# Ledger of designs, part 36: designed miniproteins, single chains

Each design is a single chain, and the fold is of that chain. pLDDT is the mean over its residues in the fold that is shown.

## One batch from the design tools (miniprotein)

Design m1302
Fold by ESMFold2-Fast:
Structure m1302 (fold): chain A 55 residues (1-55)
Amino acid sequence: SAEIRALAAEFLAAVRAGDGASVELAVRLEELLRAQGDEAAVAELDAALAALPRG
């Protein structure tokens, strides 16, 4: 959970800054969340990613 919280904080900071690094952080977050079976958090992350520009 500490690693997930740290990555979530970095992801949110990148999203607020409009930084493309948010996509890479989101992928790593999704992997950790899927490993824990947190489908609700994965769904929210996917929704956030859909709002970001695709590189």
Scores: mean pLDDT 72

Design m1303
Fold by ESMFold2-Fast:
Structure m1303 (fold): chain A 61 residues (1-61)
Amino acid sequence: SNVGELASLPAEEQAEYLKTLPLPVRIQVARALIPKKTPEEADILLSALPEEQAAFLRSQL
């Protein structure tokens, strides 16, 4: 799958996919997806990251 395919999935499915990725790649993919999401959807994606990384990305929204 590419980023375009991922962007078309529900946020919960995207979060599950992110959990399968190594942390550095997970952060990179989440950063690419979040700008195209509602705040509620972004929060679902951020739940796939450790709390520290999630807090950092929330500060960028």
Scores: mean pLDDT 76

Design m1304
Fold by ESMFold2-Fast:
Structure m1304 (fold): chain A 61 residues (1-61)
Amino acid sequence: MMDEIKKKAEELAKQASNSTDPVEAYKLLTEIVKLGQYDEADKAADNLSPSVHEAIRRMYS
């Protein structure tokens, strides 16, 4: 049961890591959180480039 949700979260995490657009990256992180996969969301955020991570902080915090 949880395996499909975990796989979906991992695919979203890969898309976020490969995104250069802060808006797209933030949307992907939000979708991982909605799946209840907080650890995967945190890991995906850590895998973002520093510039994308800082841009998200400026736009959404």
Scores: mean pLDDT 77

Design m1305
Fold by ESMFold2-Fast:
Structure m1305 (fold): chain A 70 residues (1-70)
Amino acid sequence: LSSEQRQNLRSALETALELLEQGDVEGALTILELAVKEFPEVPAIREAAEALRAGDVERARELLRELLES
């Protein structure tokens, strides 16, 4: 990923995590679904989106934090 792509990805992940902290699961899922299409090379984003679709908010938050810390 380019530096610009990495920054855009980080911003999307931070926004999704903040929405989850506010209880906005639908908003977070929308952001993650767009991120999956924009960054298909990052499988953990798809895993986080799938966790949210399954109702596993804690798993999605864990995956997003791991992505932001790497």
Scores: mean pLDDT 81

Design m1306
Fold by ESMFold2-Fast:
Structure m1306 (fold): chain A 56 residues (1-56)
Amino acid sequence: GDPEEAERLARELAVQQGLTEEQAEEAGKIAKRLAREEGLSPLEAAIKAVQEVLAK
């Protein structure tokens, strides 16, 4: 996938879910890694990353 697009979408989704700026940064980092290393689509990577942060 596009790692930069995944990072952007994850940050936007995290903010919409009421997460803190630090949690939004963490979600973006996770999504970028998932898109780059696992080849997930930007949206799939973003959703998975936000879910991981919310589960903490």
Scores: mean pLDDT 82

Design m1307
Fold by ESMFold2-Fast:
Structure m1307 (fold): chain A 69 residues (1-69)
Amino acid sequence: MSETQRYEAEASLYLMGGTIAKKMGDNEAAIKYYEKAIEALEKALEIDPNNKAAKEMLEKLKKELEELK
């Protein structure tokens, strides 16, 4: 697994955790998971700035955080 694939996998896991927390009404946990997912996606984009999937996921997560804060 490349570093980019590793960070994408980490982002997906954190996104899943955040989505579950949000559905359970735990906005504090959801925010923490989404922030970690964003960090992982930003690392993936440092390695591959043209990663369209990472860019799209990052945009969605930033909107989710604005709604939760």
Scores: mean pLDDT 80

Design m1308
Fold by ESMFold2-Fast:
Structure m1308 (fold): chain A 69 residues (1-69)
Amino acid sequence: DAEEYLERGEELYRQGRYEEAAEYYKKAIELAPTDDKISKRAVVGLAEALDALGRRDERDAILRELSKR
């Protein structure tokens, strides 16, 4: 379930495992493209993980996608 991937991503982020958190957030987005609540939370989590990894260009791209939704 998208919620399960979101929850796992948040757990990994809390543990400082940002690359793994990003992968789980991406899976949550893939599984919930039409669920605004889960999708938005996963996109925000992905942006935060990318920022923590110093991948700011990728973070900005993700945030632009969220802004158009």
Scores: mean pLDDT 79

Design m1309
Fold by ESMFold2-Fast:
Structure m1309 (fold): chain A 73 residues (1-73)
Amino acid sequence: SLSQETVDALIAGLSSPDPATRRAAIAALARLSERHPEALRPAIGPLQDVVLHDPDPEVRRAAALVLARLLAA
């Protein structure tokens, strides 16, 4: 099962000052969303914040895709 600690660490990664770290966190959330969408419900709010406020448009697009999958689950 997906641990709460892992989910919390990925959510923290979404707030990193390093855009590469934020992209890596989103990529990990995307992979986990295929098997554990319910366990990732705590990431919905943080992902919405990234979609609205992240300075990197590529990070915003990636976050929007993951958010759409989680909201459809």
Scores: mean pLDDT 85

Design m1310
Fold by ESMFold2-Fast:
Structure m1310 (fold): chain A 83 residues (1-83)
Amino acid sequence: DEIEEYEKRLAEDPNDAEAWTNLGKAYYEQGKLEESIEAFEKALELDPNNKEAWEILYKALVKLGKYEEAEKVLEKAREASLK
């Protein structure tokens, strides 16, 4: 189980931005959108320059109908791109 592998990795090192990003992708692919959002928020707190994580976070929020939160994500992504 890919999710179990990343969860185990993150239990040892919670500051592993790559593992958070991969966990978010795995949740998104399985339709676990709330868990995907939480994983990407943690990934982006550690690495705000991860464009792919911003893009999938936006898509997950839109799929959940959280349009106001999706708009805020676009604003934060633009701010991060200026760094």
Scores: mean pLDDT 84

Design m1311
Fold by ESMFold2-Fast:
Order: C-alpha cells, then structure tokens, then sequence
Structure m1311 (fold): chain A 66 residues (1-66)
C-alpha cells in the first residue's frame, strides 16, 4: 500500500528505522510484489547496521522486479 511506503519513508528520514521495517513488512504482506517496499526495507536494515538483512531484502526487490 502506498500510504505504508510513504510512512516508512518518513520514519527513515526521522531516524526511526525499526518503525520503517515494521511498515515495510506490512506493505509486503498486503502486496508481496511491491519492489519499492523491499528497497525501503533494505535501506532500513542498512541504517540499523544489519547488512545481511539489507542484502536479503535487496535480493527480493530484484526478484520481484521480473
């Protein structure tokens, strides 16, 4: 859902990376093919220092692009 993506972007900008993760996981649950949700999830994990989860989320973004 676009609203969840917008809220997650605001959470990322505010430094609330854990909230951004929660919002993106919810967006993915509503639309599992949402590439943008996976990209934002990857950015949130990167900001949290979890590079492994960031990489996994980015892989899913690439997978859902096709």
Amino acid sequence: ASELIEEARRALDAGDYEKAVELMEQAIKEDPNNVEAYELLARAYAKLGDTAKAGEAMEKAIENRK
Scores: mean pLDDT 80

Design m1312
Fold by ESMFold2-Fast:
Structure m1312 (fold): chain A 65 residues (1-65)
Amino acid sequence: GVEKAIEILKKIIEKHPELREELEKAIELIKKGELVKASDVLVKIRMKHPELKEELEKIAAELEK
């Protein structure tokens, strides 16, 4: 669910503090229920950082619950 998606995003920020602004924007959009805009942000992050693909896909799966 949404809470687990946010938890995963926060863990990514801890490992990658350089992505804090982009990931916090995604968290804010998720909290507001703007899931389409949140997905757009996450897709852009995934394109720039393919190493995060598995973690970002897990977030998408949690948002579908």
Scores: mean pLDDT 82

Design m1313
Fold by ESMFold2-Fast:
Structure m1313 (fold): chain A 108 residues (1-108)
Amino acid sequence: MKKVEELKKKAEKYVEDARQSVDNALRTAQYLAEHADSLSPFERGLAIGDIRGGIKDAERDVENALKYAEEAYKLDPSLKPFYDKVKREAEEIRKRVAEVEALVDSVL
């Protein structure tokens, strides 16, 4: 039971970390889209770098969340609803990543 609760906590933490990373990347991408003509090439490069970093962090954290949720489910099959919830949250985060990528592509 203690190990299962620790794995659940890790999965939930990584979902939250991934959401924060993609939300920050989206905010920077929106700023870049709105201010593209007023930003220097150097400033645009920094913003694109920050966005790409946030996407990579979100993708890594989603993979970690799914790993820990699956480990919890394997130890306790009653956690299938929890594992399914983490999978749905991972899918939503990946959709948000695609939204960020589309915004960046619109200003390149």
Scores: mean pLDDT 89

Design m1314
Fold by ESMFold2-Fast:
Structure m1314 (fold): chain A 68 residues (1-68)
Amino acid sequence: SAKAEKARAGGEAFAARANALAAAQGINATVTAELVDDDTVKLTVTVDGQTYTQDVSSDSAVAYLEKL
């Protein structure tokens, strides 16, 4: 769906910015975003070998994209 495509783009934009900030600060962290269904984007953060995940709504990911 169009909403899912925008949510994916929003999640990817967030992950890209987070990775750039981590690199600038010398933090060994990687952030990825995955669209798991039409209403959910999963954020995965790996810091120093430990992995954390958080689900965010597609509406939030779309809102992030639109505020860029």
Scores: mean pLDDT 85

Design m1315
Fold by ESMFold2-Fast:
Structure m1315 (fold): chain A 118 residues (1-118)
Amino acid sequence: AVTLTESGGGTFKAGGSVTLTGKVSGVDFSRYSLGWWAQKPGEEPVNLAIISADGQATGYDPTVAGRFTISKDLAAQTATLTMNNLEVSDTATYYEVAIDNETGEEYWGEGTELTVVE
């Protein structure tokens, strides 16, 4: 079974930085595109960042472009989201999503909560 485990959440100050880490197990990691999605209470999840299966292409939501960086580590089987210059509006639950490049099937983690305060 595909298993996704996120870590790195908590409470941080605006203007600070945080790195969220998502581990993926039970699959050939090189086959999957990986992304980070943020969900606020009562809202649908929004894709903020994605990295291709080969790690060569990245995409970002315009609201976070230049502040957030996604990376993929094949040896560790992790995707990381580095979030710089945190804003109170970054407060959300963050999910790692693994997308099977052959089937298009999506696997979602359980999420990690991030709270940003002034």
Scores: mean pLDDT 86

Design m1316
Fold by ESMFold2-Fast:
Structure m1316 (fold): chain A 66 residues (1-66)
Amino acid sequence: RPSTLAMAAALEAVGAALEEGKDIKIPVPTSVEDVRKARDLVRKHMSPEAAARLEPLFDELEKALS
């Protein structure tokens, strides 16, 4: 369900941020706009490798919410 996928995406993003020593607060996305904002935060503040790892989760979530 979309809410479970949203929580999973947020937790993965927070975990990746912690691994890189970044203090990034990523809200649980509940809309397509929230997914885009979370994706932008990840791309702006985290490594390309971490961003690439999270892209499939954001893509699936965006599809589920659209």
Scores: mean pLDDT 71

Design m1317
Fold by ESMFold2-Fast:
Structure m1317 (fold): chain A 74 residues (1-74)
Amino acid sequence: SMMMERQKQLEDEFRQLLVDLQRRLFAAKTDEERRQHLEEAIAQLEELLKQMEDPEFKEIVETVIEGLRAELAA
């Protein structure tokens, strides 16, 4: 169904965002670059969250966003 296809697309997008963030953080040479990558990832994850219907998946993404925000605050 289109709904199951959309959920898979959102899950794949979520995984790709995390992989991309990990690569960017590994490549970051300054605290400023690291902060920018974290802020961009949070914004992208929040936009992804708005498109989600599955409550369990939403909880996972919300938990990740909270962790990234905590890292920014440190």
Scores: mean pLDDT 84

Design m1318
Fold by ESMFold2-Fast:
Structure m1318 (fold): chain A 75 residues (1-75)
Amino acid sequence: SMSAREKILKLIGEILRIIGEILDLERELKKLEEELKKNPEDEELKKKIEEIRKKIEELKKKRKELMEELKNIEV
């Protein structure tokens, strides 16, 4: 059986990985939003922005779930 410490460390590792992925996607999103500001009619760019926003939303949901799991291990 996994100890509380091992469970905590595993969850922290997974949370940190997801945070890294969110930061990378948010940086990419910012670049695409700046490009869209210059080309407001670019439908391909709008589609790519929507896809990245959906991916960020999914990752934020997963991060929340893992953080809730982590909180449930506290005492």
Scores: mean pLDDT 87

Design m1319
Fold by ESMFold2-Fast:
Structure m1319 (fold): chain A 87 residues (1-87)
Amino acid sequence: NLEVVRKIIADPALRSGLVGAMLRALEENAEPEVIALLAEAIARDREAHLAQLVEMGMSPEVAERLLEALINQDREALEKLLEELLK
């Protein structure tokens, strides 16, 4: 799970994707309008992003929680999820 997140951040092609862009926007405290636009874009193709994360080795439950936190713009839920993945 954490390894998949590291792959998204480290791989330029994956990092330029919507999930990678959203993770970076939240880390950098980007403008709310930018975060909302990225969340809407992820929500439109939720199934595709879920399938990609699962294909990369993330469990479906963790992938769904990650996407839910991103779509809901819930930084606290995202930080808690990433902390759990570090254990």
Scores: mean pLDDT 74

Design m1320
Fold by ESMFold2-Fast:
Structure m1320 (fold): chain A 60 residues (1-60)
Amino acid sequence: SELEELKELLKEQIEKLRKAGYSDEEIRKKVDETLASIKDSLSEEELKELKKFAEEEIKK
């Protein structure tokens, strides 16, 4: 699904930022900015699921 594709892109972005030496807090801020930029293309449910997925990936 499109949601699964977005999750894969978020996972890749988080991995790239972590490899670049960003902290968990900095990665969270950058992910929040990315999600804010696409919020109008997503339902509230989809946005909530993506935020939860990103938080779980950041904590790994």
Scores: mean pLDDT 82

Design m1321
Fold by ESMFold2-Fast:
Structure m1321 (fold): chain A 56 residues (1-56)
Amino acid sequence: ALYDKLKEEGKKVREWALKHTDEEIDQLIAEAEKSPDRETGVRRARLLKEAKAALN
């Protein structure tokens, strides 16, 4: 369940990353790291960083 949600968010994040600048992606990472659920925020930030690395 949790991994399925992260996989779905990963695809969505990659789609957003393709449409955004590096600066916009950095803002999304910062927002994810400020998540009320610290563990979920860290995992989301990691996915965003991986998506950014895959595009650059």
Scores: mean pLDDT 64

Design m1324
Fold by ESMFold2-Fast:
Structure m1324 (fold): chain A 80 residues (1-80)
Amino acid sequence: SDADFLAQVQQIVQQGLQQIRQLVADGASEAEVRAVLQQTGTQIQDLIEASKASAEVVAQAQALMQQLVAETRRLIAEAA
């Protein structure tokens, strides 16, 4: 269902954000942070393709990914 799809996307984003927060706290390289962000985006894109989710839920998934990207940039900037 669309609800199950969105719950999976939320879980993927939350796991990615947790990994990114830990990497930034540990002083990891920008490349390591970008790798997690890229992996998270790929997982979401693969899930979108496999699930045949509605356009509305796909838009919500994309918004969550955009929020993750923005939060990642904020965390990097504040740690610099």
Scores: mean pLDDT 85

Design m1325
Fold by ESMFold2-Fast:
Structure m1325 (fold): chain A 86 residues (1-86)
Amino acid sequence: MEAVATVVARAAPGLTQAEAAAAVREAVAGVPGVKAVHVHLDEAAGRLYVGVVAESREAAERALEAARAALEALGAEVLDEAVRPL
C-alpha cells in the first residue's frame, strides 16, 4: 500500500527553496521505494512543506526520518510530521 510522508517546518532565516529541495532530495535518494518528492517554501509564512510518496508505509517512514534530519541540519524547526496511506 502506497503512503505519503509529510513534514511542515519553520524555515531558518535565509534558507532558499533550492537549498531545501536539494538537501531533501539528496537525503531521500538513498531510501528504496521513494516514488516522488515535493518541496515548497512559502516565503511569506516562513513555512517549508515536504511531501514524499513511497511504495509502502515503511519506505515513507524512512523517507520522513531522512527528510527531517536534512531539514534540521539546515536549521529548520519541524512543526508537524505524518505518514498516511494513499
Scores: mean pLDDT 83

Design m1326
Fold by ESMFold2-Fast:
Structure m1326 (fold): chain A 111 residues (1-111)
Amino acid sequence: MKKLVLASASISMATIALITLGAPQEEVDAANELGNTFDRLIKEDEELAIFLAKELGTMASGDEKDAEKAVENVEKKISKEAGEAMRKVARAARRYPVVRNALIAAGEYAE
């Protein structure tokens, strides 16, 4: 339980970083949607919460092909909406190291 709370906090830190850096509202909304989905999954399906956090870490740490595959995995196992949100956040993670590092931390806490 404590490790998934830290993963949730890391996703929230990515959203705060996007707001602070003046990122497009679409990217802020997408990060909020991923955070809300993650918090719901912690309560309803811990295994899917772990899966989402790990795929977020892979998306942020990998290349563009790794990010696309992570998005496809999330679309298949969680929802198309979560995958679309993740694609928007992937672009922000490539521009902003602080967002990238927060998402990598979320994946590491889920291990």
Scores: mean pLDDT 87

Design m1327
Fold by ESMFold2-Fast:
Structure m1327 (fold): chain A 77 residues (1-77)
Amino acid sequence: VDAKVAELGAKAREYAAEAAKALEAGDREKAIELLKKAGEYLTEAMELKAEAAGEDVEAVRAKHEETLARDIALVKE
């Protein structure tokens, strides 16, 4: 699981970095799309980690979705 979690986390970081570049370039629509992709990868990584630890996967997912929604709202402005 560790290798897959690390890979998903790395992909999430890559998409977040690309989103930041798109935002600096004024392409808000691309930035939002990239942030959604980053959030999807991060959520999957956290779900796998939570499952391995016996944590409540639904609670972890809900918290990450809330954070992503807030980040998207900030970018939209």
Scores: mean pLDDT 73

Design m1328
Fold by ESMFold2-Fast:
Structure m1328 (fold): chain A 72 residues (1-72)
Amino acid sequence: SSRRREAQELLARAREALRAGDYDTAIELAQRAIELDPSLRAQALAIQAGAYHRKGDFERAERLHEESSKLA
């Protein structure tokens, strides 16, 4: 569906933001992807976990990573 394609494009942009060090943008884009297609939640949460880890929020990163793993 067009929503799934849009969500996948948001996840690709979120991964690029994460690589560029734009952690807040990565978190926001991943969240928008979940809203468009909840089936991509595992991938989106993994991106958010990576972003929070790099921001030093290890507790939130661990929780998001565990949730992502349960969905995989």
Scores: mean pLDDT 89

Design m1329
Fold by ESMFold2-Fast:
Structure m1329 (fold): chain A 119 residues (1-119)
Amino acid sequence: MVVVTESGGGTVAEGGSVTLTGKVSGADFSKLAVGWIAEGPDGRVRGLAGMSADGSKTSYDESVKGRATISRDDAASTAYLNLSNLKKEDTATYYALVGGASNGKPVFAFGEGTQLTVV
């Protein structure tokens, strides 16, 4: 079973920065693409960032372009999202997504999320 554990949220001031962390177990992380999504308090979900399994390709949503950096540490089986210049609209539950194949089996997983509140 693949398990994703997100952390790094909390209460942060507007204009501040945060690093969100998604730790992955139960699969070969180096074979998985990583993404980050946010679910707002109204239940609306937006994609924020994605990175290919080899780290060579990244993509960002327009709402966070220039404020977000996605990265990965394959030795630690961990994905990161750094968000800067935080806005009140960034108040959301953030999920790390992983997708691909591990040992010839398809993988798609996300965790319970980490809550960020911008004040």
Scores: mean pLDDT 88

Design m1330
Fold by ESMFold2-Fast:
Structure m1330 (fold): chain A 58 residues (1-58)
Amino acid sequence: MSGQEVADALRARREEITAELSRRTGMPREVAAQLLDRSIAAVEAGEADPARLAHLLE
């Protein structure tokens, strides 16, 4: 997937991914959302390798 596709997919599934991440790790949803938002922003800015973040989409 391109960086934009990965970022778009993460953003589209933001609530689902945040809830799942919070559920799996036990961290507060607010913290999980902040981490996800940071990852999305990095991919959209071209600062993060999309291939590495594609694994978060499963």
Scores: mean pLDDT 74

Design m1331
Fold by ESMFold2-Fast:
Structure m1331 (fold): chain A 61 residues (1-61)
Amino acid sequence: MISDEELDRAVLVLKAAVLVTIAKKEEDPKEKAELYKEAAELYEKAGEEEEAEEYRKLAEE
């Protein structure tokens, strides 16, 4: 049985992972930074603090 909280968290993590994949292939530094920033915010909402911090730092590079 999957809880609604667990499902919501999984959706946020999946969306963040997709954005990270797109960001890695993005050649425009500004668009890449924006994608990493959005992914970091989604990881933070999902409670994935380590991933959120990692991609927030990549967005600031």
Scores: mean pLDDT 79

Design m1332
Fold by ESMFold2-Fast:
Structure m1332 (fold): chain A 60 residues (1-60)
Amino acid sequence: MLSPEEIAAVLYTAIGNLAFKKGDYEGAIELYKKAVEFDPTNEYARENLQKAEKALEEKR
C-alpha cells in the first residue's frame, strides 16, 4: 500500500506534466518540487523536475 506522501508525489507529478505540456515551465517546476518533497525517492519526479528546469533555461 502506497503512503499518502507517495500518492501525493504521483499526483503532483501528473499535474506538473500538464503544466509542462501547456508550456508553463515555472508552474511545472513548482509542482515537481512538491512531488520530490513528498517522495524524494521518486526518480520520475526528479527527472521531470530536471527536464522542466532545462526547458525554462532554454526559453531564456
Scores: mean pLDDT 81

Design m1333
Fold by ESMFold2-Fast:
Structure m1333 (fold): chain A 63 residues (1-63)
Amino acid sequence: MEEEMKAEVREYLKKLGKVSLTPEEKRDLARELAEKFNISYGTALRIISEVVSEELQKYAESL
């Protein structure tokens, strides 16, 4: 489920205390998601980018 993958990304960001990821962190997380959810690495990278964008928008709009 795409929502489950997005939840994993949000939890990872919260654990790091960050709203963005370095390229290295993105690659590590994308590999983890691809393995866990049996999706392509490219799809995992897209989902990560979407979640980061969503969290940034959410913070801006919640204030």
Scores: mean pLDDT 77

Design m1334
Fold by ESMFold2-Fast:
Structure m1334 (fold): chain A 95 residues (1-95)
Amino acid sequence: MEKEDEDLYQQAKEEIEKANRLIDEAVRATREDPERGRQLLKEAAEEISKAVDLAAKSPKYRDELFKLVNETIKKYGEASRELERREAERRAQAA
């Protein structure tokens, strides 16, 4: 049904945009406060999960939405690697 697919598409897109904003904030936060960066990435992961669930429910836009989700997952992976590097540096300084 077109209305349900359009509603799912808009909701999934909003969750993807929210996840992308949280990832950008996490990258900025990680340099000064790795704990804040980790919290923001956790929030981003929750929004990605919501977007995946919404995309899976939309037969019409599923492929398009999963392409957008995959781009956001790639961005998340890059931010997560930076966080891990910063946490490792912090642990080395504390040892």
Scores: mean pLDDT 83

Design m1335
Fold by ESMFold2-Fast:
Structure m1335 (fold): chain A 79 residues (1-79)
Amino acid sequence: DEGAEELKKRIEEPYKLIEKGKKAFEAGDYEKAIEYYEKALEIIKELRELKAIPESKLPEFEKLEEEAKKGIEEAKKKL
């Protein structure tokens, strides 16, 4: 399957970016928190358009999108 390994890495990226966003927020780096959360949402959008998210993980990714959106909103309130 062409690109399957790259796609697996891409599927993992939103999880790592949400963690980085949370850590940046805890550190008071609200601009970086927003950047990480926005990058996570961009990748999730790409994965949804490609229909690359496993059906079993769709609810989990929906929660990641909600976490990122809430994180952006909360970080913007601090700026």
Scores: mean pLDDT 84

Design m1336
Fold by ESMFold2-Fast:
Structure m1336 (fold): chain A 68 residues (1-68)
Amino acid sequence: MEEEEKKRFEEELKKNRDTALAQIDAAVASEPDPERAKEFRELMLKSLDRIEEAKKAGKAPVGGAPRK
């Protein structure tokens, strides 16, 4: 395996995390109900963490359809 592949994979995870956090923050800021905002943020953060863990383990995450 090329070291470049590992570095690219790690960089992509970081970029995806940053983008996802920005999306979550925007959604939370748009939610007037603080309880719903908190629940949504918690679910999205757990989902993001699970996806990253699955990618690191080389396993496809459950859910999520490819966007074409």
Scores: mean pLDDT 72

Design m1337
Fold by ESMFold2-Fast:
Structure m1337 (fold): chain A 66 residues (1-66)
Amino acid sequence: GSMKKKIEELRNKAIELGRKAVELAVQARKDPEKYRPEMEKYIAEIEKIDPSLAGAVRGVAEAILA
């Protein structure tokens, strides 16, 4: 397979993880003890794929939690 297909699959995975992290940030407003650690796990997985996207997702998550 081409490098382009592998990059697309990794980007799709990172986007899906980012969506999950944002959903967990919303849940963490009601139960931070339970959902903040889960949110951090998803952000850490994004960082392994795309550190810039992980930073953007963290910014959105912290804005939701503020």
Scores: mean pLDDT 83

Design m1338
Fold by ESMFold2-Fast:
Structure m1338 (fold): chain A 107 residues (1-107)
Amino acid sequence: MVTLTQPPELSAAVGETAVIPATASQAVGDGLSWFQERPGQLPQLLITNASTRAPGVPARFSGSGSGTNYTLTISPVEREDSAVYYALSTGHSPVSRGAGTRLTVTG
């Protein structure tokens, strides 16, 4: 089983860059996606295939990485970006999801 490890919490100020890492226990290739979950809402797809933005997602969200190391970058950070961000690996069976990173936006 692929395990995805994310930091549980991260802080960034409005106008800064937030970098959310995910480390996979083995190479997942292009099978990595990123989701945003706001309180009381369904998770929204942000990034597929490690770096492809989903339709309607602002250009300030970007994904990068390969092998075992992946990042979601938010630049510039806005107040509305306070949410939990989840990495999901779909290139292997079974599908694996990280525990999520809670981003707190300050200032």
Scores: mean pLDDT 81

